# Designed miniproteins, single chains, continued (3), part 82

Each design is a single chain, and the fold is of that chain. pLDDT is the mean over its residues in the fold that is shown.

## One batch from the design tools (miniprotein)

Design m11013
Fold by ESMFold2-Fast:
Structure m11013 (fold): chain A 55 residues (1-55)
Amino acid sequence: SMEEKARELAIEGASKSFELLHLKLVEKASEEEIEKKQAEVDKIEAEFRALAAER
C-alpha cells in the first residue's frame, strides 16, 4: 500500500539522515563522503515527495 511505502521511505530517510549527522559531527568525514550521503538523503526525500504528489 502507499502507506507502507511511505513508512519505509520515512524510516530509510531518518536512518540516512542520522548517518549523515554522524559523518559530520562524530567521524568528521571528508566532504566527498558527506556529499554522497547527502545525495542519498535527497533521493529519498524526492521519492517521498513524488509519492505524496500521486494524490
Scores: mean pLDDT 82

Design m11014
Fold by ESMFold2-Fast:
Structure m11014 (fold): chain A 80 residues (1-80)
Amino acid sequence: MTPEELIVRGLKLIEEAKKLAEQGKPEEAEKVLEEGYKLVEEGIQMMKEALGETPLLTELEKKIQEKVEEARKLIEEAKK
């Protein structure tokens, strides 16, 4: 799998986790989010090893972290 494929796959799982949280399935959403986050982290790590640290990768990491935090917030709200 290419780093790009890993990142795209992981982002799709993060979006699926948000949908599951909105459906009132926080436990399932947590598992899907963890899987998606691992794929994204792996893809980013591969890109860093190939390209080195760049402003583009730093921005991508920040955007991904924001999306993960948003999903985590939705999961916590669904638990209440």
Scores: mean pLDDT 81

Design m11015
Fold by ESMFold2-Fast:
Structure m11015 (fold): chain A 118 residues (1-118)
Amino acid sequence: SLEEAVEAVREFVERARNKFDELIEMIKQGASKEEILAKLDEFVREIVAEYNRLLEKFKDLPPEVQELIREIFGAVLDAVVRLRELVEKGEMTPEEAQAIFDEARARVDELLERLEKL
């Protein structure tokens, strides 16, 4: 149902917020590049696996619902990819990580509100 899809996406968004907070804290505490990259790569796998699970579970929901789920997962994935590129270049700061997180959060919150109104 749409209600089940909204609940599943909300649970994913809460986990993503917690992962972003953990990543920002790791950067602030001076975690190694290797540790941060490993955490980001784990998070990418979790995002892809959960998106594929929800896409299969909710395949019979209207296209508008499927597209909003895609956009929400895409916004989180794009933020993680941007963070990963900055970490690889040695250009990641806590401030840049927070800015990427805040931008992703704002976009996700907008998309989630649109999903909830369907």
Scores: mean pLDDT 88

Design m11016
Fold by ESMFold2-Fast:
Structure m11016 (fold): chain A 64 residues (1-64)
Amino acid sequence: SEKEEVFNKAVEVLRSNPDNRTMGLAALHEASKLDPEAAAKAREALLAGDVETAVKILEEAAKK
């Protein structure tokens, strides 16, 4: 599904670029168009420096 593709892409960006907040936030912006609640929770984790929690939130949301 489009949501799975977008969220899996966001996970890939975060895992490949854990120190690049600009790229991470851009990926989460695309995810927010499909699931604003999950994207907002992941964004909060990313801004706190917790990339692993942000990834987990996105992976769980993609499975819905």
Scores: mean pLDDT 82

Design m11017
Fold by ESMFold2-Fast:
Structure m11017 (fold): chain A 78 residues (1-78)
Amino acid sequence: SSLDLVTKPLEELEKELEENKEKLSEEAVEEIKKLLEEAKKYIKDFLARKITPKELLEKTKELLEKAKKILEEALKKA
């Protein structure tokens, strides 16, 4: 389902964040958490039938890509 295509990468990023939290600055952790929280709001809107599956996928893809980039850049500096 479209929901699974979003929730699985989100859960993976949350796990990677938790596993690497001690290697990351507080600022990087907070930035990533904000992006993941925004993605969760789109999931909530989708479940409330406020947005389409396509809108869910497009909006969350950008947020998850940004979160992953911040995580990778922060780990590269550690």
Scores: mean pLDDT 83

Design m11018
Fold by ESMFold2-Fast:
Structure m11018 (fold): chain A 82 residues (1-82)
Amino acid sequence: KKDEAVKELNEAAERIQKGEDPDEALRRAISVAFEALKDEKDSKTVARAVGLILGAVAAHMEQDYERAAELIKELADLIKKL
């Protein structure tokens, strides 16, 4: 599950960076991250993940797909450490 979530987040980041349906890729990344963090009890980890998600959404709204992809990759790295 964790390895699958990390893989899917990195694939979503790659799609966002290439401009390959970035809206769908971002939505998928958020869904995957939410599911991976569902049972996470460390409030600091949850807060950091939420911050990365909000940052990626903000970057996407500004059409800064490079920044959005970077933040989703950081989110993948955070989940990998769980």
Scores: mean pLDDT 84

Design m11019
Fold by ESMFold2-Fast:
Structure m11019 (fold): chain A 93 residues (1-93)
Amino acid sequence: MEAEELYKKGEEAERQSKYEEAAEYYKKAAELAEAAGDYKLAGEAYRKAGEALARLGKKEEAIEYYERAAELFEKAGDEKGKALAEQNIEKVK
């Protein structure tokens, strides 16, 4: 799926320490996954976008993305994903 391809591009950018590009790819992957009803992938992609933004020092924006990820993981019934997103929020606050 296109969302999975964008997610993979985000991972490739992250491996190259291109965190701005990684955040943008993960954000697009999340938006597309959410539109398709894939809440688990959408949550994971928003969580990864938040991690990239945190690496760039964009703490407030990272928290917004982690909160969005937690909501999407809850919709997906992914308790582990939700807990991980909440843990990411605590680490940046």
Scores: mean pLDDT 87

Design m11020
Fold by ESMFold2-Fast:
Structure m11020 (fold): chain A 63 residues (1-63)
Amino acid sequence: SKLEEILKKRAEALKEYLIKELGVPEEKAEELARLFLEGKSIAEAARELNLPEEIIEKLLRYR
């Protein structure tokens, strides 16, 4: 569906942002994108992956 394609593009953009801008390891960025696609909030996914609080704060400000 169109919504599914939009969500996948958002997940890819989020993964790229994590890797390129925040220095998150590729494996963790991929896992966070998967959790996001499964319906978890970005904050919940980041906390479950034990990302530093500074990274979580930056993610909460990511549009």
Scores: mean pLDDT 79

Design m11021
Fold by ESMFold2-Fast:
Structure m11021 (fold): chain A 55 residues (1-55)
Amino acid sequence: MEKEEIVKKIQELLDKANEILRKIRKSTDPEEKAKLVEELQKINDEINKLREQLK
């Protein structure tokens, strides 16, 4: 995978993570928060894997 493609993917994932963080801050439903936290963890794991590829 080209470095430029990896960087673009990381940027898209960061944008998605920021949207999820906004939803977590606005949500008062524990079930919704739990789902959003799970999604955020998956995104962070993917970002970390992509960062490892940039080494």
Scores: mean pLDDT 82

Design m11022
Fold by ESMFold2-Fast:
Structure m11022 (fold): chain A 67 residues (1-67)
Amino acid sequence: KEKAYQEMLRLIGEILRKIGEIFDLELKLKKEKNEEKKKEIEEEIERLKKEIEELLAKLKSLDAALS
């Protein structure tokens, strides 16, 4: 259980870091006036959201294994 707990903490940390990146990008997007740059930022936000979904799925699998 210790290794699973450590892996859960690592995944949680990675999720929180990516959430922080999304907030920074959303703030940047609100200030950006160039349409091409806006699209690049939007695409990066969508990529990070998908990565978070994958990490959440992995976290849920670990939680189920600990039950």
Scores: mean pLDDT 82

Design m11023
Fold by ESMFold2-Fast:
Structure m11023 (fold): chain A 55 residues (1-55)
Amino acid sequence: SAMDKVVEVYFKARMAGASEEEARAKAEELARQLGLSKDQLDEAIRRADEMLARA
């Protein structure tokens, strides 16, 4: 899904050592391209942060 793609982009960027700002910028750009709302973007980042806490 579009949401899963945004989650994956943020998660992979953070795992690769990108800052929160850099990872958010990548996720925001993809979310805009896919037509996701701010609420959907926030949910995607929240899910990615939960995955990072478990990694």
Scores: mean pLDDT 86

Design m11024
Fold by ESMFold2-Fast:
Structure m11024 (fold): chain A 77 residues (1-77)
Amino acid sequence: AASASQLAFQGLLLASQGKYEEAAAKFEEAIKLAPDDARLWLNLGGVYRQLGKEEEAAAYIAKAQELAPDDAFIRAA
């Protein structure tokens, strides 16, 4: 089975290719394995923003900020 890290890497590759719907699916699978990994929620939020789904993007970014309030990169999102 794919690890959360492998799924996240696939999500990043798909996003770099503009395949945002496929990227979102990979990050959602990764989050099921590692739901407390704030960086996965941040990446999912970024992908949803590229899809024009601003409300969902904001919710995922807020979740990342709740999970990692001391992470400066997540706080800046």
Scores: mean pLDDT 84

Design m11025
Fold by ESMFold2-Fast:
Structure m11025 (fold): chain A 84 residues (1-84)
Amino acid sequence: MSDEELQKEVDVALARMLINLGKKFLEQGDYEEAAEVYRRAVELAEGDPEVKAEGLRNLARALEGLGRLEEARRARERAEEAER
């Protein structure tokens, strides 16, 4: 395994952890913190389209909680594209 392959695995694992952390913020109604954590997860999940799409769907939920409906719509569109 090269350093590049290892970095991709580490980034995806961290993205999954951040998605779980973001879900806790959503449960508490902390939509700003949830959105920040999910944005970081999406960036780290570039190597895994399924994890990236999950992060984007959860980001959309956080943005809806903040009343940022246009940003939430774009996040959902990006999630659909990532799973294509």
Scores: mean pLDDT 85

Design m11026
Fold by ESMFold2-Fast:
Structure m11026 (fold): chain A 67 residues (1-67)
Amino acid sequence: DEEKKLKLAELVASLKANKKKAEEGLPLEEYEELFEKEFEELKEKIKKGMSAEELRKLKEEIEKELE
């Protein structure tokens, strides 16, 4: 269960960073910093009880916006 949450968090963080890179033209260094920040934030939320369902919904919402 925790491993699935971590995989979802990594995907969500990657999608968020990719969305901002596409919209704002971020340089590689800022993209990597943003990815790390988003991933760390999601890991803390998982530790505090965020569900896999919430992570799946976040992933789906961002994926739909990126299409």
Scores: mean pLDDT 77

Design m11027
Fold by ESMFold2-Fast:
Structure m11027 (fold): chain A 65 residues (1-65)
Amino acid sequence: MKLVVIRGALSPEQIEQVLAVPGVEGVRNFADHTVVTVRADADPAEVARRLEELGFEVVGITSTA
């Protein structure tokens, strides 16, 4: 599974904005970070770039086995 990590907890409006990004499958909000699940057919680097264009701070991209 491909994940993009955003710094900070997102508001409901910000979560909707992230979900509108092509290639995003889901979003999990935590106290200090947000994890974005990337679709299997999408490039996580492209998703991260789109999120940064929207003003989100991308702190990492990871792949879980």
Scores: mean pLDDT 82

Design m11028
Fold by ESMFold2-Fast:
Structure m11028 (fold): chain A 80 residues (1-80)
Amino acid sequence: MKKEEIEELKKKIKELEAEIKRLEEEIKELEKEREELEKDPSKVLQLIGTELRIIGLEIDIELKRKEIEELKKKIEELEK
């Protein structure tokens, strides 16, 4: 049944979009933390750690966006 497969793919896309939104919110919080850490030269190691975490989350978002694109292509193929 084509309908069930399409619905599963659509559900997975919604889950990935929700995860991306959560990760974007986490990045915003880390960006605020980074701004505070930038004001204190003694916290350079904590600043580097925060910057690396932001980069990691940005990579996760890009990977999830790519997965969404692949899922959308599968839906298009199933809908013909």
Scores: mean pLDDT 84

Design m11029
Fold by ESMFold2-Fast:
Structure m11029 (fold): chain A 103 residues (1-103)
Amino acid sequence: KIDEIIQDYLDGKITEEEFVERLKELGVNDIQIEILKIYVEFKRNVKLEKRRGPGELAFTVKPEDYEKAAEYYEKLAEVYSKDPRFQSMAEEFKKLAEEYKKK
């Protein structure tokens, strides 16, 4: 259900406003909505060479997109850091951001 909303937004079938409203109707919390917005914006801006399964937030990109990947992971780390339950995810994405900044 959430995956269908993500796909509709990626395909340009719904606006950003409609995307946020539909996720709120499903009871998705503000942190999850912010994460999903960052994910969709990243997918629109880079050509992804996915090495992990569907629904994963981490994937490989071409060298010209390493800076965008670093920014993406940095944003995810910041959002996850707002919730004490997700500190381990925040640390993992921060490490990924630093890795891509060094490339």
Scores: mean pLDDT 74

Design m11030
Fold by ESMFold2-Fast:
Parts: structure tokens; sequence; C-alpha cells
Structure m11030 (fold): chain A 92 residues (1-92)
């Protein structure tokens, strides 16, 4: 396995996990769970920041995540998610 193949496999695994986080966020029952899952998604996306070939897919997933979190009853979380969504939409 080359370094490039290892990196691609890791990136694909992280993208799959981001998709799982989208589903978990849709089913989150509390603002605390939603915040935890949102922070997890942002961390995974940060790790994926070096995977330029997946940039569009990651931005689309982050945009979807931010749209879900914008519905939060926590005003700080809602405001942060809205700001991130607007930023991601401009990069698409």
Amino acid sequence: MTVEEAFRQEAETDIKYLKELVEKLKNAKSDEEQERLFNEALWVAFILSGAEEYREEVLKLLTEIAKIVEKSKNPELQAFAKKLRERYEKLL
C-alpha cells in the first residue's frame, strides 16, 4: 500500500463517518447531543482539509450539517451554524 492509497482509504472512511454524523444529527434529541455531534463533524472535516479531491463532497456534507444545527434551540449554536453554512455555500 502506498502512502497515497493509505491517505485515500482514510479520507473515504472519514467521509463515511461524516455521512453517519449527518444521520445522527437528524435524530439528536437534545441540544447537548447536537453540539457534541457538530463539534465531532467539524473535527473530522478539519482532518479532511488536506484531502483536496474530496473538498466539494466535504463542503456539501458540512453545509447539510450546518443546516440541521441551525434548527437548534441553543442561540449560540444556531448563530455559529448559520455563519458556517453561509461560508460553506460561498465556497461551493
Scores: mean pLDDT 81

Design m11032
Fold by ESMFold2-Fast:
Order: sequence, then structure tokens, then C-alpha cells
Structure m11032 (fold): chain A 60 residues (1-60)
Amino acid sequence: MEEAIKYFAAGDYEKAKAIAEKEAAKNPSADIYRLLGLAYAELGDYELAEEYFEKAEALE
């Protein structure tokens, strides 16, 4: 989580996404799905961003 957030904060959205995807596969959480949604949105993939935001809501 922290590593993915670090890359997201640095503007490296592709690396943040890759790390967050690995994290979500091991430990799914609302926070990690929300981070994935934000990363996809920054990369212009709004359809996948919405899908991950919905997954985050489902875990709350």
C-alpha cells in the first residue's frame, strides 16, 4: 500500500497501478481498490476507474 501511494504521489501512475494490482490480488481492500481507481483515472481509463471505485464500495 505505502509503496503504491508513494509512486502515485510522485506522479508515476503506471508503477503505482502495477504495485496496487499486486497488492489487491494478495489483500483486497477498499483502500487499494480506491487507489487503483484513482490511478486508472489519472491514466485516462475512466471505465476501469469507475469499476475499481465500485469494488471499493462493495468492500465497505
Scores: mean pLDDT 82

Design m11033
Fold by ESMFold2-Fast:
Structure m11033 (fold): chain A 147 residues (1-147)
Amino acid sequence: SEAARRRREEQRRRDEEDVERAAELAAEAAYHLTTGLTLLSKLDSSFSTSRDNLMRDGVLISKARKDREKLAEAFRSLARSLYQGSDLAESAGYKDEADLLRQGARLYEEAARAMRDNPARALELAEQAAEIARQFSRKAKEIADDA
């Protein structure tokens, strides 16, 4: 029926809006994470690779903003970069910062899995990850200011 077609078109539109919003939030999160890693890289040059990986992932997310499948792949890439950054931060003695990066990684892995069938859930996870990214940036600044 025409009513059923209109409901499917409206749901598709909402899904597309949720995907684009999740991409915007993830690009903003990548910016905050990159800012924090830039500050840490001034203290330990090993963080420079993690910073560069996050910068690349942010660009990929922005390019994938209208492509659900590519955005899920970009979120998986971001999660891998965050796990690497977490392991490096833990090895450097920045345990709280490592825990934040690992939390962000888990949220992006879950968001990538949700992206296909539940973009609204992927958006909720991206909102949580953006707050974690802001916390990471603040903690990295505190470390840099104390050095």
Scores: mean pLDDT 90

Design m11034
Fold by ESMFold2-Fast:
Structure m11034 (fold): chain A 74 residues (1-74)
Amino acid sequence: DIRELIEKARKAIKEGNLDEAIEYAQRVADELDRRGLPVEAALVYIFVAIAKKTNDIGAIELAVKHAERVLERL
């Protein structure tokens, strides 16, 4: 469930756990791709790549917010 992965990512963000936040955000992207939303998944992957390069958990916050907006449209 994408919603469960988003909740886990948000918890990791709140705890300041960058590695865990990245893991759950990447799993959200994987699940969006499996559901036939490759463009939406690509945007999440981009934010994950930014977080990995910059160590900025704020990039994962953007990834999660994007995924939430996608789910509201479904």
Scores: mean pLDDT 86

Design m11035
Fold by ESMFold2-Fast:
Structure m11035 (fold): chain A 80 residues (1-80)
Amino acid sequence: KATIELKDKKTGSRATVTLDEKGRPVSVKIENPSPLLEKALELIREISIEHLDLSAGETAELIVEELNKDPNLEATYTVE
């Protein structure tokens, strides 16, 4: 399993996404929704679907790298 943590630097809004063993989003927790976090969650779903052949950790790394291209977004991940 992998966990992705997101922060909207402008609003302070946060989201946590859990990926299963195949890198599929299985849970989402949002604190104070923002348009930027909503867009980031859509990107997570798209990247996950494109890379079902990767492990959860590899998928989380790709997602975090893509999301961190936005200077107003902070993304990190952990693998369990």
Scores: mean pLDDT 81

Design m11036
Fold by ESMFold2-Fast:
Parts: structure tokens; sequence; C-alpha cells
Structure m11036 (fold): chain A 94 residues (1-94)
């Protein structure tokens, strides 16, 4: 493993953790907003739970020194869930 691959693995994990933290904060704000339906709150919560599972998978892959390609695949899956979460939030704020 190169020094660059080690840096990339740590960056993927830290970025994934930041996306989950941000999503949790946005979910808490949405739950406090009477304009957001209970059904949309349930959907946002499900997306946060999926992001948390993907971030945990990324953490395990990094701790096990898995190939950067496997970590990137899990990170790309997290980005897709993040994009769905952001799109749902924008529906209520835009």
Amino acid sequence: MTEQEKIDKELYLKTAELFVEWAREQLAQAEADPRVSPEDIARLKALVEEMEKLAQRIKELVENDSPVEEIKKAYDELLKVYDEFVALLRRHRA
C-alpha cells in the first residue's frame, strides 16, 4: 500500500463520518419543522440509518486494511444515499 492510498482511506472514512454527522443534524432540524410530514421524517430517518451502516462498513474496511477500491465502492454507495437525503431535504426548503 502506498502512502497516498493510506491518506485516501483515512479521508474516505473521515468524510463519511462528517456526512453522517451532518445528516443527523439535518434530521433533528426536520423533526422540529412542522412543514415536514411524518412520512418524510420516516424516509429521512431510513436514509440516515443507511448512511450510518455504510459509514460503519467503511470504518471496518479501513481497520482491516482492505483495498482502497473496496473502500471507494462503499463510499460511492454512501454518496448516493447522501444525494437522496439532500434531495428530500431540498423538497421542503426550496
Scores: mean pLDDT 84

Design m11037
Fold by ESMFold2-Fast:
Structure m11037 (fold): chain A 57 residues (1-57)
Amino acid sequence: SMAVAVALAQRFGGLSREQAELAVRLAAEGHSPREIAEAAGISEKLAAGIKRLTESL
């Protein structure tokens, strides 16, 4: 569920709700970790983690 992915991204990444929602949405749309990182203002490693999390839910 997108709501679960957002909650986990906030908890694990220390992200704001807006950053977590953007990162999860871009991950669900199939964007690369680099693209997610650049758009959300987060590390590429964290973006890769969010992408993997989104694919697992």
Scores: mean pLDDT 81

Design m11038
Fold by ESMFold2-Fast:
Structure m11038 (fold): chain A 55 residues (1-55)
Amino acid sequence: GFSEAVEYLGKGSEAAKAGDLETAREYFDKAVAALPEEQRAQVREEAERTLAKAE
């Protein structure tokens, strides 16, 4: 559910900040999968933006 998506987004962001982009992508994918279709595009875009900043 939404709470699970928030938890996964947090873990993904922390992994990205630590330079673990592979783990960050896995958590972001889990977060997107936990959301309704309407919200998935926005969250995926935010995730990709976070990963790009971690490069």
Scores: mean pLDDT 78

Design m11039
Fold by ESMFold2-Fast:
Structure m11039 (fold): chain A 58 residues (1-58)
Amino acid sequence: VAEEVEKLLREEGRPGLADRYRRMFEAIANSPVDPEEGRRIAEELYERLKKGREKVKA
């Protein structure tokens, strides 16, 4: 998921934002948050970024 998010943001021309999201996913993975919950948060962020691309096309 983090890899996919990074790729999407770089394609959008936002490498700084891609780096920030990558660090966010790392923080989630190393947080006291339940691993399952952390994964769901990461998936939700990725889906929101995908929807952003769809809206740009529309």
Scores: mean pLDDT 66

Design m11040
Fold by ESMFold2-Fast:
Structure m11040 (fold): chain A 65 residues (1-65)
Amino acid sequence: MKVPGVLLKAVKDYTAKKPDELSIKKGDVLELLEILDGENVLVKSLKTGKEGIVPKSVLELIKEP
């Protein structure tokens, strides 16, 4: 399910470890698409338009709905 209006910022670099994961760099802005579990979220990079899974621990909330 799409979660519109929630924006996240990468607080550190993350390198994808699995094909379904997204590599991001510190300072990248991402849109939250789906909460998958307690540790992982599905996000879309606003810079590249690519979607993938990243750990919540590398992200910080910028905008709440």
Scores: mean pLDDT 77

Design m11041
Fold by ESMFold2-Fast:
Structure m11041 (fold): chain A 60 residues (1-60)
Amino acid sequence: LTPDQQALVREYTEGFNTVPDEKRDEFHARFQEIVDRYNAGEISLEEALKEMRRILEELK
């Protein structure tokens, strides 16, 4: 994994542990969409991390 990919994985792992069990499937699906957009070059790492943190706030 690149350093950028490692940063995204770390954010996912830390966030996953804070999300209620019943919302984890939604969190995973939304995270996968962010990763797909980042890998497609549609968003920057900074934008991906911001969207990730926003989702965590919505789901906790």
Scores: mean pLDDT 79

Design m11042
Fold by ESMFold2-Fast:
Structure m11042 (fold): chain A 65 residues (1-65)
Amino acid sequence: MLEEIKELFEKADKDGDGYVSKEELKKVLTELGLEDRITALEMAIDEGDTDGDGRANYKEYLKTL
């Protein structure tokens, strides 16, 4: 599960900068069939988004799982 999420994030992160938007994360979770996780992910980003830029560093996110 974690490795699958990581691969989907890497696929969504076309710039290779380690960041994805909330919309890209929603798309990834929908593709993975984890639609019920979308609300929880949005809450987690809101809690972790100290700078309010609306993007998640998926590598840091994966370290917290």
Scores: mean pLDDT 66

Design m11043
Fold by ESMFold2-Fast:
Structure m11043 (fold): chain A 67 residues (1-67)
Amino acid sequence: MVEEARRHLEEAEEALAAGDTEAARRHLVQAAKALGITLPEGLLAAMGTPGGARWALEQLRGRVEAL
């Protein structure tokens, strides 16, 4: 659901702002599931870093805005 994805993306952004990369990664995974997107294992590992999580957030946000 798009609204579910938007909620998770917002919570991921808040977690990144708080320095909680693990919480951000969990919300990004849930957002991807809500959008029907399968994340490869390499990307899941990269999302454990602040930079990787920020990149994934921007990609998923772009998918939501395209809807």
Scores: mean pLDDT 80

Design m11044
Fold by ESMFold2-Fast:
Structure m11044 (fold): chain A 70 residues (1-70)
Amino acid sequence: MSKEEIIELLSEGVKLLKEGKYEEGEKLIRQAAKGMSEEAKKLVEEAVELMKKGKYEEAHRLFVRAVLLM
């Protein structure tokens, strides 16, 4: 999976999470995570939980860090 494909899947997944479509959003984010390092996967999983809690700014910081580490 290319870095571009991972970023596209993460972007669409985050959009779905913001819309309250958690099952669909998490599926796309898990698909993206398969192409990431273990450290980046951990950050993405933590970011998803923050999104579910409405902590969008904190979640965004973790997603950015995950993209930089992949």
Scores: mean pLDDT 84

Design m11045
Fold by ESMFold2-Fast:
Structure m11045 (fold): chain A 90 residues (1-90)
Amino acid sequence: SKAFLDALPPEAQAQVRKANAYISEARKLLEENADIQVVIDQLEKAKEHLRKAAEAARAAGNDELAAELDALVEELDKLIEGLKEIDKNK
C-alpha cells in the first residue's frame, strides 16, 4: 500500500520500488505467455530487492516494517515455488 511505502526509510523505499518493477515485468511476461523460467527469474529479482528493503528498514531501526517486508519475501517465495511446481508438471 502507499501508506506502507511512505512509512519506509528512503533506501527501503528505493528497494521496494525496484521490487515492484520486477513484479510488474513478471505480470507482463505472464500475459505474453513467456517461458515460466523467465517469469520466475523476475520474481527472484523482486525477492532480492525486498530482502534489501528489509535490511535497510532494520538499519534505520524500523524493526516492525522490516518484519512486514520479511513476510512479503516469504509470500513471494511461496509463489515462486508454486510456479516451479507448475513448470515441472508441463
Scores: mean pLDDT 84

Design m11046
Fold by ESMFold2-Fast:
Structure m11046 (fold): chain A 69 residues (1-69)
Amino acid sequence: MKGKNIITAVENVFKVYKDKSAEDLEVTLQALKSVRDRAIKEGDEEVAQHLDEIIKEVEEILKKKKAEE
């Protein structure tokens, strides 16, 4: 499928996650989960798997930021 656009966009956005606030990361995490669910429904396993990996990375960054409080 024409998923290359989504993969490229997700990779670019990932670069700025480390600089986001915990609140922004939580919003981003929810958005990523929504996009992943859509990819699963569309049968795009590559995009769904890639998003799942990114979701886990964002969760780790969020944990680290919350630990700083």
Scores: mean pLDDT 71

Design m11047
Fold by ESMFold2-Fast:
Order: sequence, then C-alpha cells, then structure tokens
Structure m11047 (fold): chain A 59 residues (1-59)
Amino acid sequence: MLEEIAKEIYKLKKNKDVDGVQELMAKIVEELDKLPVEEQRKLREELEKKLKEIEEKEK
C-alpha cells in the first residue's frame, strides 16, 4: 500500500502536477488523522523512505 502511494506521488511530481500532489497528500492526511499520532509519524517516515528509494531508482 505505502509503496503504491509513493509511486503515485512520484508520478505526479514527475509530471509537475502540483494540484494532483496536493490532492493526494490531503487524502493521505485525512486517512492518517484516523490513526494515533505515533502511528501517523511512523507511516510518514515510511512513506518518505519509499519515495526516496523510488526517486533514487528512477534517476
């Protein structure tokens, strides 16, 4: 799930679709708000890690 989300964010960023990135991030934040703060932090860290790995691989 997080890997698929990270790939979708990367695709939108690559296309410079700022509105698309913002909309997807808003949806992610809404889902995260349903979780305890500690889990939200861990999921954000994992998502950032997955995004970095995808960006490095796609260079």
Scores: mean pLDDT 75

Design m11048
Fold by ESMFold2-Fast:
Structure m11048 (fold): chain A 68 residues (1-68)
Amino acid sequence: EAEELVKKGLEYVYKGDIEKAKELFIEASKKEKDPETKEMLLETAENLENPEVSKRLAGLYEQLKAAE
């Protein structure tokens, strides 16, 4: 369930909908049981307004879609 929310969050970053992506990463963090992964997801959500972070994540989503 948390993995599905992360994938959707990455998709919205790729689409440029940072607000929706942030919501999805926060929801993923709430459903994540691993404390380290939870912290990484929250940190990602907080940093999505940083253009270097959002560009990097959009690129990651494109690579993941190509690998599917």
Scores: mean pLDDT 79

Design m11049
Fold by ESMFold2-Fast:
Structure m11049 (fold): chain A 57 residues (1-57)
Amino acid sequence: TEEKLEKLIEEAKKSDIEKARQLLREASKLVIQDDSLDKQAWTTKLAKVRKEIQEKA
C-alpha cells in the first residue's frame, strides 16, 4: 500500500490542481482502508502535499 500511496502523490504533483485533488482523495481512501499503515503520519503527509500543490497553483 505504501508504494501505491507514493505513486499517487507523485502523479498528483505532475497533474493539474483538479486531477491532483482527485488523486489525493484516492490516497486518503487507501489510508483509511489499510489498518497496517501509520494513519496519523500518512494523513499529515497528505495534508502537506495538498497544501504544496495549492501554493504552486
Scores: mean pLDDT 76

